# Ledger of designs, part 78: designed miniproteins, single chains, continued (3)

Each design is a single chain, and the fold is of that chain. pLDDT is the mean over its residues in the fold that is shown.

## One batch from the design tools (miniprotein)

Design m10861
Fold by ESMFold2-Fast:
Structure m10861 (fold): chain A 76 residues (1-76)
Amino acid sequence: SEEAEKYFQKGLEYKKEGDDAFAKGDYLAAKSYYEKAIEAFLKAQELGHPDAAKQLLEAQIQLGVVDIKIAVEKVT
């Protein structure tokens, strides 16, 4: 559907912004973007987008990596 594609594309955009922030070491910004990507991919999956499940899983894995980076920075 048009709505499923819209949310899927929003997810891809947020995931890319998360990847860019992560590459710069901005883990708080990366976390925010990956959380937004996950929300968008969940909506795309709910609406029946066939590629949403794979992208959702990838974004969830990347969020897990970011959470580890943030946790390491907090152990001062």
Scores: mean pLDDT 89

Design m10862
Fold by ESMFold2-Fast:
Structure m10862 (fold): chain A 84 residues (1-84)
Amino acid sequence: MTLTFSEVEKEILELIKKAKDLLDKGKTVENIKKAQEYVLKAIEIRRKELIEKGAPQEELDKLDEEKKEAEKIFKKLIEEVKKK
Protein backbone atom coordinates (compact mmCIF):
# COMPACT_ATOMS: atom_id res chain seq x y z
CA MET A 1 0.00 0.00 0.00
CA THR A 2 2.83 2.47 0.84
CA LEU A 3 4.39 1.59 -2.55
CA THR A 4 1.05 2.38 -4.28
CA PHE A 5 1.01 5.91 -2.80
CA SER A 6 4.57 6.57 -4.04
CA GLU A 7 3.55 5.39 -7.53
CA VAL A 8 0.42 7.61 -7.52
CA GLU A 9 2.46 10.64 -6.41
CA LYS A 10 4.97 10.01 -9.23
CA GLU A 11 2.20 9.72 -11.86
CA ILE A 12 0.52 12.90 -10.58
CA LEU A 13 3.81 14.84 -10.68
CA GLU A 14 4.55 13.58 -14.22
CA LEU A 15 1.09 14.72 -15.43
CA ILE A 16 1.50 18.14 -13.77
CA LYS A 17 4.94 18.49 -15.39
CA LYS A 18 3.44 17.69 -18.82
CA ALA A 19 0.77 20.35 -18.24
CA LYS A 20 3.39 22.96 -17.26
CA ASP A 21 5.63 22.06 -20.22
CA LEU A 22 2.70 22.59 -22.64
CA LEU A 23 1.83 25.99 -21.15
CA ASP A 24 5.52 27.00 -21.22
CA LYS A 25 5.77 26.07 -24.93
CA GLY A 26 2.87 28.40 -25.77
CA LYS A 27 -0.46 29.51 -24.33
CA THR A 28 -2.56 28.34 -27.30
CA VAL A 29 -6.13 27.00 -26.96
CA GLU A 30 -4.84 23.51 -27.95
CA ASN A 31 -2.02 23.53 -25.36
CA ILE A 32 -4.34 24.82 -22.60
CA LYS A 33 -6.90 22.09 -23.43
CA LYS A 34 -4.17 19.41 -23.31
CA ALA A 35 -2.81 20.84 -20.03
CA GLN A 36 -6.37 20.64 -18.61
CA GLU A 37 -6.59 16.97 -19.71
CA TYR A 38 -3.35 16.15 -17.84
CA VAL A 39 -4.49 17.97 -14.67
CA LEU A 40 -7.89 16.21 -14.76
CA LYS A 41 -6.15 12.83 -15.24
CA ALA A 42 -3.99 13.57 -12.17
CA ILE A 43 -7.13 14.31 -10.12
CA GLU A 44 -8.78 11.07 -11.38
CA ILE A 45 -5.72 8.99 -10.38
CA ARG A 46 -5.78 10.60 -6.91
CA ARG A 47 -9.54 9.93 -6.59
CA LYS A 48 -9.08 6.25 -7.53
CA GLU A 49 -6.35 5.79 -4.88
CA LEU A 50 -8.51 7.48 -2.22
CA ILE A 51 -11.28 4.96 -3.05
CA GLU A 52 -8.79 2.04 -2.83
CA LYS A 53 -7.63 3.36 0.55
CA GLY A 54 -11.24 3.52 1.79
CA ALA A 55 -11.27 7.30 2.20
CA PRO A 56 -14.55 8.84 3.45
CA GLN A 57 -16.98 10.41 0.95
CA GLU A 58 -16.11 13.88 2.36
CA GLU A 59 -12.53 13.57 1.02
CA LEU A 60 -13.84 12.42 -2.39
CA ASP A 61 -16.32 15.32 -2.49
CA LYS A 62 -13.52 17.78 -1.71
CA LEU A 63 -11.46 16.35 -4.58
CA ASP A 64 -14.49 16.67 -6.91
CA GLU A 65 -14.71 20.34 -5.84
CA GLU A 66 -10.99 20.81 -6.68
CA LYS A 67 -11.67 19.26 -10.12
CA LYS A 68 -14.52 21.75 -10.70
CA GLU A 69 -12.25 24.67 -9.74
CA ALA A 70 -9.48 23.44 -12.08
CA GLU A 71 -11.95 23.15 -15.00
CA LYS A 72 -13.17 26.70 -14.26
CA ILE A 73 -9.60 28.09 -14.27
CA PHE A 74 -8.71 26.38 -17.58
CA LYS A 75 -11.99 27.54 -19.18
CA LYS A 76 -11.10 31.13 -18.21
CA LEU A 77 -7.62 30.75 -19.76
CA ILE A 78 -9.09 29.39 -23.01
CA GLU A 79 -11.60 32.29 -23.22
CA GLU A 80 -8.79 34.82 -22.60
CA VAL A 81 -6.66 33.36 -25.42
CA LYS A 82 -9.66 33.24 -27.83
CA LYS A 83 -10.25 36.99 -27.32
CA LYS A 84 -6.76 37.89 -28.68
Scores: mean pLDDT 77

Design m10863
Fold by ESMFold2-Fast:
Structure m10863 (fold): chain A 69 residues (1-69)
Amino acid sequence: MSEEEKKKKFELAYKTVKEEIPDASEEVIKKLAKKAVETAEAMEAMGVEVDDELVKKIAKTIATRYKEK
């Protein structure tokens, strides 16, 4: 994943996490968005095609798990 693609995916993940858990602090939202991008990079390293929809799905899953705690 290129640095520019990583930044774009981070912004996408950030927006997705913020939509799912708007009551969370910006620091928490950024942390979860970063985790979503890291997960997407790991999946790409395993040969998975990472598109914007997959990044959103990962971010939603991470945000949902955070809400369940």
Scores: mean pLDDT 80

Design m10864
Fold by ESMFold2-Fast:
Structure m10864 (fold): chain A 69 residues (1-69)
Amino acid sequence: KKQELANKAVAYAIRAIGALLDGDLETARRDVQELEKIAEEFEKLGYTEDAEVVRRIAERLRQMIEEAE
């Protein structure tokens, strides 16, 4: 399960970055929300360091989305 969550986090992060670069802020926002959910799942499973990394990525992407609006 940990590896599956990590793979999902990477996929959503890459897609969010691509969407942001393309100006598709709606897709970028949705993917950031999915990253936040994945971080919560890591936290619930006790993988606190992994949760912190994913949350930090989501926060930086959210900041870039807000600056692009």
Scores: mean pLDDT 84

Design m10865
Fold by ESMFold2-Fast:
Structure m10865 (fold): chain A 79 residues (1-79)
Amino acid sequence: MSKEELEAESLVALGRMYLSIASRPRTRSEDLKLPEKIIDELVKMGLSEVAAELLREGVERLKDSPVAPRLRERLEEIE
C-alpha cells in the first residue's frame, strides 16, 4: 500500500465515522464540518469518485435530516 492509498483509506474511514456521528436525530450544520472537510480533501487528491460514494452514503444515513439537501448539493457539484 502506497502512502497515497493509505491516506485515502484513512480519510474514507474517518468520513464514515463522522457521518455516523452526524446521523443523530437532530443533525446540526456544525456536525457536517468534518465530513465536508474530508470530502474536500478527497476531491483535492483527485479521488472525486471516492468522495461521491462517501457523499451518497451520507445522503442515505442523513435522509431524514434537514441537512441532507446540503450533502446532495455537494454530490451534484463533484459528479
Scores: mean pLDDT 72

Design m10866
Fold by ESMFold2-Fast:
Structure m10866 (fold): chain A 76 residues (1-76)
Amino acid sequence: AREEALKLVEEADRLAREAAELAAAGDYARAAELLRRAAELLREAARLDPENRELYLEAARRAEALAEELAAKAAA
């Protein structure tokens, strides 16, 4: 269970790095989509590894907040 949660965290980290590159290039809409997906993976990690649940959920909330900010930039 914990090993599966860590694999989801690794995938979320990859998506966050790709989102950062897209945002730097001005592709805010795609960056926001990747960050929303990263947040979903982090929420699933929280389900699989309840001992570290709050750390994963905090990371998910931060990813969602950044996604909302980038989506707003895309809409402006």
Scores: mean pLDDT 88

Design m10867
Fold by ESMFold2-Fast:
Structure m10867 (fold): chain A 60 residues (1-60)
Amino acid sequence: MYTSTVEFPSEELAREIAEEIRREYPEVEVQVEGKTLTLTSDLPVERHVGLVLRAIGESL
């Protein structure tokens, strides 16, 4: 099991990204704490970063 944490410029963006990841990858546990997103799953942390970057790209 791997846990990774990603910081965002705003809480709204963090929530949007969390919702996107939860939608596409329901097997990944996503927690939002202010501007910070915490991902927990059996996937490597590098994969978690990929999911976040993907969702951010769609928001830009």
Scores: mean pLDDT 74

Design m10868
Fold by ESMFold2-Fast:
Structure m10868 (fold): chain A 100 residues (1-100)
Amino acid sequence: SVAKLSDEEKEALIKEALEKNDAVALHGVGIGLYEQGLYDEALEMFEKALELDPNNAATWIGLGEVYKKQGKFELAREYFEKALELDPLNETAKKNLEEL
């Protein structure tokens, strides 16, 4: 359970992650924004994390989870399949594909 972020807290977290330009920080903030239902902001964070670390299967899963929540199931499938290409034994990606 995560407390609801204020607009000021959201902007501060996004700014810090972008200024650090670190894939782990960007991915972590993306997860937090996703849990708050801030899907467009979560996508921006995951996309920037992916630019820095394109081989992180968890970041591809993060993108897929956001698109799945938005009802964009074909796009979500593409990202989960990319995660499995990078990590063929990834149970989270497999489960997400089965739920589409």
Scores: mean pLDDT 86

Design m10869
Fold by ESMFold2-Fast:
Structure m10869 (fold): chain A 84 residues (1-84)
Amino acid sequence: AKEEAVREVVETGKELDGASDEEAAEGREEALALPAEELARAARANAELARRKAEALRETDPEKAARYEEIARRLEEAARLAAA
């Protein structure tokens, strides 16, 4: 569960911020060191950020807004996996 949550958080973070594969590997190491509750909290915070970005783009770029909505949904699932 935690490893799956870490993978999802790192992958969605890479999509959200455009991080490199090397940066994603470093992020994974840091995320694996976090307690499950802190990982879940970080995932929920990033999901809220993605949702706000989606709302801002809804009228001007609906395709990009839909992508951020998907990222938010994936991060919410990662938070549930981390907390389980």
Scores: mean pLDDT 74

Design m10870
Fold by ESMFold2-Fast:
Structure m10870 (fold): chain A 56 residues (1-56)
Amino acid sequence: AVPEQAIDGSAESFYNFGLALKSAGELDLAAEAYRRALELDPNFAPARDNLAAVLA
């Protein structure tokens, strides 16, 4: 589905930023980026799951 609410933007942007940081080996910064995404969209499961992965 294509949500027409304000889902496209900040939360997804921080999540993508977190993925880039994780690829660079910056796990602490990646975790912070994922937390920022979750602050903007608490139900954004991909950010929550990736945050758990980088903290493990």
Scores: mean pLDDT 75

Design m10871
Fold by ESMFold2-Fast:
Structure m10871 (fold): chain A 79 residues (1-79)
Amino acid sequence: DEEAKKKAIEYLNEALQAIADGDFDRAREYVTKALEYAKKVKENRDEAIQYLQEALRAIDAGDVEAAVRSLNKAIEALK
């Protein structure tokens, strides 16, 4: 579903912005929303979900570099 892919990417861009703003709670919320839309994507779904779970783990650990890297990989997988 093109719409699910688009929504997942939109939420991931919001998550990246939240990380840039230092708002890790908001970033976590956006990644969680993106994960729900990623589950509806047919192509590269499992890969995108794995990167999103790694991003959540990095956010919870306060690892900004790992979080940004995993979010960008999730966006790449969803394209």
Scores: mean pLDDT 86

Design m10872
Fold by ESMFold2-Fast:
Structure m10872 (fold): chain A 55 residues (1-55)
Amino acid sequence: MEKVKTDDPLLQGIANYLLEKGLVKTPEEAVEIAKKILDETNYFSLESIKKVLEE
């Protein structure tokens, strides 16, 4: 499994969390979804985003 590495530590954390949970199949998909989450939401912490994803 490839680990996602980006310039944004929050984006990296979200993307790696998605991969670890099996919610996405590739690092590229994880980054795309993580970007969408950050762009479309007011969540500013990995903990808040995890809570939403686990619901």
Scores: mean pLDDT 68

Design m10873
Fold by ESMFold2-Fast:
Structure m10873 (fold): chain A 90 residues (1-90)
Amino acid sequence: MAEEAYEEAKREIERLRETETDPRRFVRRVVEVIGRELERLPLSPSTKAALTAATAVRLVGLLLEMERGEATRDDLVEEAFEMLERALEL
């Protein structure tokens, strides 16, 4: 299940990278994808909420850096994959 959830979320994030041009909408949709896959895992509700919140905080931070020209969209995508991998390794 964790491996399947990872592959599905990764594929959807890659699709969003190609199709979603608005960085704010991209972040929102990535958080939704990760949160949805976390809900499918046998984790406690508090753990799921904490991981979703941590993902949102980190990605919003990178979004603000992108708006200042200090980070790229690729940095945002790589961080999304790292957050997903960490969540599913728990």
Scores: mean pLDDT 76

Design m10874
Fold by ESMFold2-Fast:
Formats: structure tokens, sequence, C-alpha cells
Structure m10874 (fold): chain A 56 residues (1-56)
């Protein structure tokens, strides 16, 4: 079941958009993660690193 992964990806997409990354970029990122089989934990870790970069 992909529910946990989908939830993590939706949260990441929302966070990226709020940080100014843009909707197309955010969608591209989560689509690539889905295609490459990222786990919810991997999605969260990647999101934290990107927030760190984009917050400045």
Amino acid sequence: MEKEREKAMEELKKDLIELGAGEDFAKGVVDAMKENGYTPEEVKEWGEEMKKILEK
C-alpha cells in the first residue's frame, strides 16, 4: 500500500511550493521519487535537505 509514501510526497510538494520552488518543480520531484521507489523516510530526509537549501 502506497498511502504513507503518497502522504509524505504530498507534504513535500506543499513544502517546496511554500518555499518558492514552484509547482512544476515540486511535481517533478515527487514524480521522480515515485518512479524510483523512494520510501516515506527517504522523501522526508530529502525534503529536510531541500528546505535547508531553499530557506536562505
Scores: mean pLDDT 75

Design m10875
Fold by ESMFold2-Fast:
Structure m10875 (fold): chain A 60 residues (1-60)
Amino acid sequence: SLEDAEIRLLFLEAVREAMRFVLEKVNPKYREEFSKHVERELAQLDAEIARLKAEIDRLK
């Protein structure tokens, strides 16, 4: 439903913000290696967010 999609979008956007915040706070010594693993996850998350936004627009 539209409501379920909107709640899912809100959750995913919050997760994205949390991941970016953690990247800022991680010890710089490990940041480069850590970022290599997280950037793939963030790319997948951004793609899913874009799909959900399109789905919500379609349902309106």
Scores: mean pLDDT 80

Design m10876
Fold by ESMFold2-Fast:
Structure m10876 (fold): chain A 86 residues (1-86)
Amino acid sequence: MSKEEAEEEIKKMDEELAKDPNNAEAWTNRGRAYAILGKYDEAIADFRKSLALNPNNRKAWAGLAEVYLKLGDEEKAQEYADKAIA
């Protein structure tokens, strides 16, 4: 996904979440787009919202693992990666 595609995805997910804030997949998709843009705090917040709604969302766990790996927190990255493949 390009940066331009990530920015467009955020815009689409903002609209979807304004209509339905309980859409766990929309939170996950926006978090992934934020991570692509290097907006890791926003990405973590969105993945956590998704997991509060659906704790079995493997994509959200995988997204947290990727973000924490980018932040240099290998211990948290491994913990979240394990949840993504459970």
Scores: mean pLDDT 87

Design m10877
Fold by ESMFold2-Fast:
Structure m10877 (fold): chain A 75 residues (1-75)
Amino acid sequence: MAMEREKELEAALYAARQAQRVLAALADRPQDERNAVMARVAKESYEYVLEGLKEGKPEEGREKAEAVTEEAIAA
């Protein structure tokens, strides 16, 4: 149980950091557009990082989360 909670917390913290990157990068965009992109990146980053942590591939999970963030900022 402790290991599961630790992985969920780590994934949530990483997702929060990616969400903050989106907010900063899209600061000049309309609030509704920015918030929608932020929510999507937060969700997808959480899922990828958590999957990576559970599978013993944390680097792969973070790489996928980073790709989602970069694609969102570029779009």
Scores: mean pLDDT 82

Design m10879
Fold by ESMFold2-Fast:
Structure m10879 (fold): chain A 71 residues (1-71)
Amino acid sequence: DDLRRRTEELEREAEFLRRARDGSLRAAEGVSDNPDLTETNRDTAERYGRKYDELSSRASSLRSDYLSLSS
């Protein structure tokens, strides 16, 4: 089932991006006394968050299609 494999791949990639975003936010908090590093980590988290939203939406759509086809 190609649709299932594609859904699982997107879900794994989205999960990676979500954890990368959370990691960058924690890093920003850990260096809150350094404004350059804080801003860099927040910008990185924002980029990961945007990619996560995109891939999560695509994965959700494919999962819905996969479940609807039920084969």
Scores: mean pLDDT 79

Design m10880
Fold by ESMFold2-Fast:
Structure m10880 (fold): chain A 84 residues (1-84)
Amino acid sequence: MLAELEELERRAREALEAGDEERARELLVEAALLAARRFREEHGLSLEEVAAKLEKMAEIAEKEGNEELAEAYRAVAEELRREL
């Protein structure tokens, strides 16, 4: 659900503002994994298609100035490609 992704991103931002970079990273990775699960389970996408979708989401996040979220999406996409 979009609201769950927004909540994880909000918590990650709060963690960054508090100086807890490790917690922020964990939350952003959790958001990326949730997105991957949704593409796989709700839309029936293959792991390769999910990885490609996450890479596109990373490009969008980067254009919006959210470099931390972009890195999380790319990291999860790279791990999925390694499992292929």
Scores: mean pLDDT 76

Design m10881
Fold by ESMFold2-Fast:
Structure m10881 (fold): chain A 72 residues (1-72)
Amino acid sequence: MEKEAREQAIEILRSRGYNKTAEVYELVLELLDQGVSREEAIKKVAERLGLSEEIAESYVEYFETLVKKLLD
């Protein structure tokens, strides 16, 4: 994955006030970098932030869509 695109997505989200979306993505990336699977990372982030797994997955899907648009 393009490191620059991920960093840009996080900066854009934070600068525009999407702080919670940026927080979820940063936590998921931290776990993925540690070798945790995407499914397990979503579960751990949901537990940590007091979110349902469904809501946490929705935040991750939004990030993936945003990063894809930045790569276009």
Scores: mean pLDDT 76

Design m10882
Fold by ESMFold2-Fast:
Structure m10882 (fold): chain A 70 residues (1-70)
Amino acid sequence: EQDAAIITRFNAGKATKDDYNYFVNELLKQPNVKLSDIVETIPALRAGDPNAIKSFLVDIKREDLAAQIQ
């Protein structure tokens, strides 16, 4: 229900910052998922610019993850 709405927004290219925060938090609950794996799944971050990745993580209120990039 809520997950269906989030998936629909991702598929339409309309994912919000809250949708990304939820997605990142759910992936990180998996014991073998790393931050680098999450970056690879998000098209906007796949370019590998560390400053862009940090800014994105701050924008979704994950400053703790942004601190791990460099």
Scores: mean pLDDT 70

Design m10883
Fold by ESMFold2-Fast:
Structure m10883 (fold): chain A 60 residues (1-60)
Amino acid sequence: VIIATALASYTGTSDTDLSIQKGDKVEITALVDGSFVKITNLSTGKKGLAPASILKIVEV
């Protein structure tokens, strides 16, 4: 299990993207490509894709 903290806010515009706020804790569940990861937002329980570049891994 990989836990990360959002370093910046991201607004999803597609059905597969997840909007996240700076400071949200997320679980990384899969790598999709070099730029995006599949996550579960632990604050909201919702799942989707977000840019890996705004996530700081805090626990593996």
Scores: mean pLDDT 78

Design m10884
Fold by ESMFold2-Fast:
Structure m10884 (fold): chain A 67 residues (1-67)
Amino acid sequence: MEIKEIVKELTKEELDKLLEEIREKSENASASTSQEELEELKAKAQGITETSGKGGEVHTLVERLSL
């Protein structure tokens, strides 16, 4: 029983990083911040949330932060 635990740890860290990055991009949104970049981060986070099983709540937060 290692894959489930590893996935949980990696999923949490990966999601935290993506959420923080999306938030930073959204907060610092300007001409230099591409909407494509935010959409790519959102798509990546969606893939992770689907795998984690926490997709519903986290997915909604990611989408709101991406705007």
Scores: mean pLDDT 58

Design m10885
Fold by ESMFold2-Fast:
Structure m10885 (fold): chain A 57 residues (1-57)
Amino acid sequence: SKELLEKEINSLKYVPEEVKKKLRKDFEEGKLDVKELLDAQIEDGMKKIVEGVEKSL
């Protein structure tokens, strides 16, 4: 649902606004692939880890 998508997008802290906008647009157009959302979640998680390590070192 749109509510679940918004919750997932709002959990992404390290993903650019432009990527979030594309996810919303693709969902509204019925073109959102689950892979697109998973790729964004993976990117967010990886960036969070890298930022944490770099800030600590």
Scores: mean pLDDT 76

Design m10886
Fold by ESMFold2-Fast:
Structure m10886 (fold): chain A 85 residues (1-85)
Amino acid sequence: PELVEKAIETAREETAAEPDEAERRVGELLVEAIEAGKRGDLEKARELAEEAARAGLEAGLLTPEEAEALREHTTALAEKAAELA
C-alpha cells in the first residue's frame, strides 16, 4: 500500500505546483481513480480514468494515443491498488 500512497502523493504534489486548471482537474481525477481502486470499486476507477483521459485530451494536454495510455495505466494501477489493499 505504501507504493500506491506514494504514487497518489506524487500526483497531488505535481498538481499542486501551480498547474493550469485543466492539469489540476486531470490530477484530481487520477487520484480519485486510484483511491476507488483501493476501495475495490474498479468500475468507478475505470470511469474516473476515462474522465481524466477525456479532460486531458479536450484541454490539449494529451494526444489521443497518450489519453488511451493514461486510461490503461491508471486502470492497471487501480487494479493493483485493489490487490494490495
Scores: mean pLDDT 74

Design m10887
Fold by ESMFold2-Fast:
Structure m10887 (fold): chain A 66 residues (1-66)
Amino acid sequence: SEEMKKKAEEMGERIVEIKKETEDEELLEKLNEAMRLLSEALVTGDEKKFKEAERLLEEAEKEHEE
């Protein structure tokens, strides 16, 4: 769906911005996993993978700010 694609692009931009601002290896690994799941969800339409990518991104954002 177009809505899913737009949300995925926004999430991808957020992942890239955090990756630019951190040198934390564990945080980078979490962000890379979120990007992988997001890419797979866009190809397959798997809502579960999309939600997992969102969860990982939210966790990474909290860890980056704390």
Scores: mean pLDDT 81

Design m10888
Fold by ESMFold2-Fast:
Structure m10888 (fold): chain A 60 residues (1-60)
Amino acid sequence: MIDEGIEELRKGAEELQKRAEEARKTLPPDYADAVQRYADSFKAGLDEAIERLRKEAEEA
């Protein structure tokens, strides 16, 4: 089901963000900041994509 796929995508984004936080503890500050920004940007984009996908699924 499409809902199942959306949940998998959301879980993937959460896992990526958790890994980015763990990486921040072990990486140099410059690199940690870059990883965090990337993770934040990725999550925001994924949240937007999920919202669009849900809208399309409701219309289909």
Scores: mean pLDDT 73

Design m10889
Fold by ESMFold2-Fast:
Structure m10889 (fold): chain A 64 residues (1-64)
Amino acid sequence: MTYIILNLNTGEIRVAETEEEAIEAIMELSGASEEEARAIVEEAKKRDGIFTVKGVTLFVANVA
């Protein structure tokens, strides 16, 4: 499963091939905790969306 993470504040994009890589990318881009990043990835698995954490707005999508 491929995850695409876009930082809407900066325009930085990350591509993650695994759930753990997606969690790490969200943490690095936003300063979120591992728990917050896991919750975002779990929601993104159900539906692509826009998430705000620690004042950072991310678009998170998966292709599966």
Scores: mean pLDDT 83

Design m10890
Fold by ESMFold2-Fast:
Structure m10890 (fold): chain A 59 residues (1-59)
Amino acid sequence: MFEEELEYLREKAEKLEDEEVKKKILELVDQAREAFERGDSRTALEHLIEAGKLLKEAE
């Protein structure tokens, strides 16, 4: 589930024309993945939510 959400955000971000917003979302996705791999589920979820909000505003 979590990995599928990260893939979704990554694919959507790659299609954005705004390079700054794209970079920010991709960085948040990477930070969420790294936090999840470290067992920090709270931080991972927070970064995932932030990335999703930025994507929604950019669409």
Scores: mean pLDDT 81

Design m10891
Fold by ESMFold2-Fast:
Structure m10891 (fold): chain A 61 residues (1-61)
Amino acid sequence: SMAAYMAGVLAAVKLYQEGITDPEEAAKRAGELAQEGGLSKEDIEEAKQYAIKTLERLLKS
């Protein structure tokens, strides 16, 4: 979903700006944001995956 995508991207970008490169930390933050936003369990897992992929792309740049 769009909400899951946004939560994942926001988490990854914030951690990348802080110099954090751990994908597990990105997934954790995205899950927290999605849960706080009232997203479904499926969307929470989707947000975690988007965070990992986004962080990986940022680190390759």
Scores: mean pLDDT 83

Design m10892
Fold by ESMFold2-Fast:
Structure m10892 (fold): chain A 92 residues (1-92)
Amino acid sequence: SDALIEELEKFLVELAKEGIPIKVEVEGSVLFVEIETGDILKAIGIALWLIGLDLDGLPVKVSLEGTTVKAEIDTGDEEKAKEIKEKVNEVA
């Protein structure tokens, strides 16, 4: 579980470093993420990667709105959720 949260953090930070607009909000242990890819194939790829985390045991809900990926991710840890938000915002 901790390894999946670390993988998620690295993934979101890398997307932000690539210049992809990412909005992150936190409610308790849950991350609300909006990724504006501007590219449908990239959006599909990101959505599938996030679905992979859900299959591996990290609770994730994903939706696609055009080229925008929206995800609700329950990290199970409020402090880790806040840390991810801070790290993404530092880069974005």
Scores: mean pLDDT 87

Design m10893
Fold by ESMFold2-Fast:
Formats: sequence, C-alpha cells, structure tokens
Structure m10893 (fold): chain A 95 residues (1-95)
Amino acid sequence: MQVTQSPSSLTVKEGETATITFTVSGGSVDYFLWLKQDPETGEIVRAERTPASSPTLTITGLKPEDTAVYYSAAYPSGSRTGVWGQGTTLTVEPA
C-alpha cells in the first residue's frame, strides 16, 4: 500500500478553512486516523477518525491554536497497523 498526505505544508489566515487529503493506492482501507502534534510540547493527540469514504481532514473557522503538524494513518481492512503519511505542517496566521 502506497500513501501520500497532501499538502506537505499550508499557511492559512484565521477564520479560513484548511483541507488535508490522504491518498491511498494498492490496498483497501477501513478508516483513517488523524493526529495533531502540538508544536510547543510535542504532544500528539487524536484529532479525528474518518471513514474510508472520507480521506480528508477539514478544519473550519481556523484559530492560531490550530497551528500544528497533522498526521494521517490509513488502516487497511483487517489490520491493526496503520500506514502513516509524512505529515502536514499547518500554520494559521492571526487576522
């Protein structure tokens, strides 16, 4: 299974919408897991889980606090091990 997380980086203004897409080829996916890494602490928290039909994380009404690195993992059908993307650096500029 080959995975690509896009974009690798994006800069948006406060109040805008950011969309991160995970593209998978060469396998069937059960779900996607989205993680957020805090840029100050390095803490990784679960942001969202999306079904196989929705390989996209959409964050609306962005705030400066949404500035982070976002990671996605595709979970193949019947697998407990995720196939990880390279990460997306999101920067939210104050309005």
Scores: mean pLDDT 81

Design m10894
Fold by ESMFold2-Fast:
Structure m10894 (fold): chain A 94 residues (1-94)
Amino acid sequence: MAQRLLVEARSPEPILLKAGGTATVTFTLTPPESAENARVIVRAIDVKTGEVVDAAQATVNLEKGKPTTLTFTLTNPRDEDVEVQVEVRVYADA
């Protein structure tokens, strides 16, 4: 099935991922509609290069108007510190 984008958000400030380090990102979604098996994609994007440093994915059931809190761990596999913009996208089946 085609996927429909329900939510897109970005971190207001870049976060520093230390060489070989991890960061925990937590976000709360209040979905505009209910969706079963909605796909949540979180990407850490290098602010200098635009490359994806790490990505995490989950599948969640969403209920319209109910706040849902999600937590992801992002890892920097590089041997240098990187500033990243965190992007969150939530897709439902169309």
Scores: mean pLDDT 80

Design m10895
Fold by ESMFold2-Fast:
Structure m10895 (fold): chain A 89 residues (1-89)
Amino acid sequence: DSKKILEEAKKLMEEGGPQSKIDGLLVELAEKGDVESLKELLEHAKKLGDYRTAAKLIKYLSVYDPDLKKAKEIRNKSIEEIIEELKKE
């Protein structure tokens, strides 16, 4: 159930860990093709200032979101490069 995974991921992000569990939930949502939940988690991560999780979510969206502009450019960037771009916004 993608809704339960989304709520668990949000709670873990707000609690500050564990990162390995958060990463596992992001992979599960990405493999399900749940682009809407990934986008919701991206906005949640940005609000929390969790730019590392936000960068990981942007990488998943570059693979799974057909509407994402510059997806190929994003796929070629490192997580650290995406984090620096997010901090500039």
Scores: mean pLDDT 79

Design m10896
Fold by ESMFold2-Fast:
Structure m10896 (fold): chain A 74 residues (1-74)
Amino acid sequence: MAEALRVIGESLRRVAEAKEKGASEEEIQKLIEEGRRRARELGVELVIDPKTPAEVLREAADQLFRIADELEAA
């Protein structure tokens, strides 16, 4: 569980960073597809709208890392 949340969080953070650096839509789509592939290997379906603002993606990633940390501390 915690590992899946970290993988998803890392994927969201990578997309946010690419958007902040002005990456092309093609590059952003490749990062989204890579994240979906990694999530599927852990049995999780990941849906990311490529138009989601970088700030929203970063906030979501930070929240997922927080939840993962709490699960590991339980």
Scores: mean pLDDT 79

Design m10897
Fold by ESMFold2-Fast:
Structure m10897 (fold): chain A 62 residues (1-62)
Amino acid sequence: MEEEERLRLADERERQGLADWARQQGDLELAERIEAGDQEAYSEVLARLGKEQFEKMEKLKK
């Protein structure tokens, strides 16, 4: 039982969520790259997710 192993499982679960989100947005290619472990795609999806969430929150609030 090691903390490093737990970190890997958490990272995989997080990638699963990001990939699922990307598919919902219609970015199948991004989801595929995330599953392949592409760090660039991972960062790009995170940026899009944050940007879209903020934009939706502001529109709904305003």
Scores: mean pLDDT 67

Design m10898
Fold by ESMFold2-Fast:
Structure m10898 (fold): chain A 86 residues (1-86)
Amino acid sequence: SGLPALTPELAEEIARGIAAGESPEAINARLKEKGLIGSDNRILAVSAIYLEESKETIVLAVVENAAGNVGLYDISPLAPEETARA
């Protein structure tokens, strides 16, 4: 099994969950229910990093597959300010 492609729909649902204060487990369950990730994929972590010098927030989602391969997904362009609050 592969890692999921970062589609606008996947990125939006992850960003929405972070903004709502959902746990990685809750986000993972919802993404699987919506079919946005495979049954063997898992969100391990979501991190918001504020860069003081540039006044930017970077939001990264960490996703694994059944083989333990890990992908880093930058979702910052979709909801940086909202995700920094969650």
Scores: mean pLDDT 72

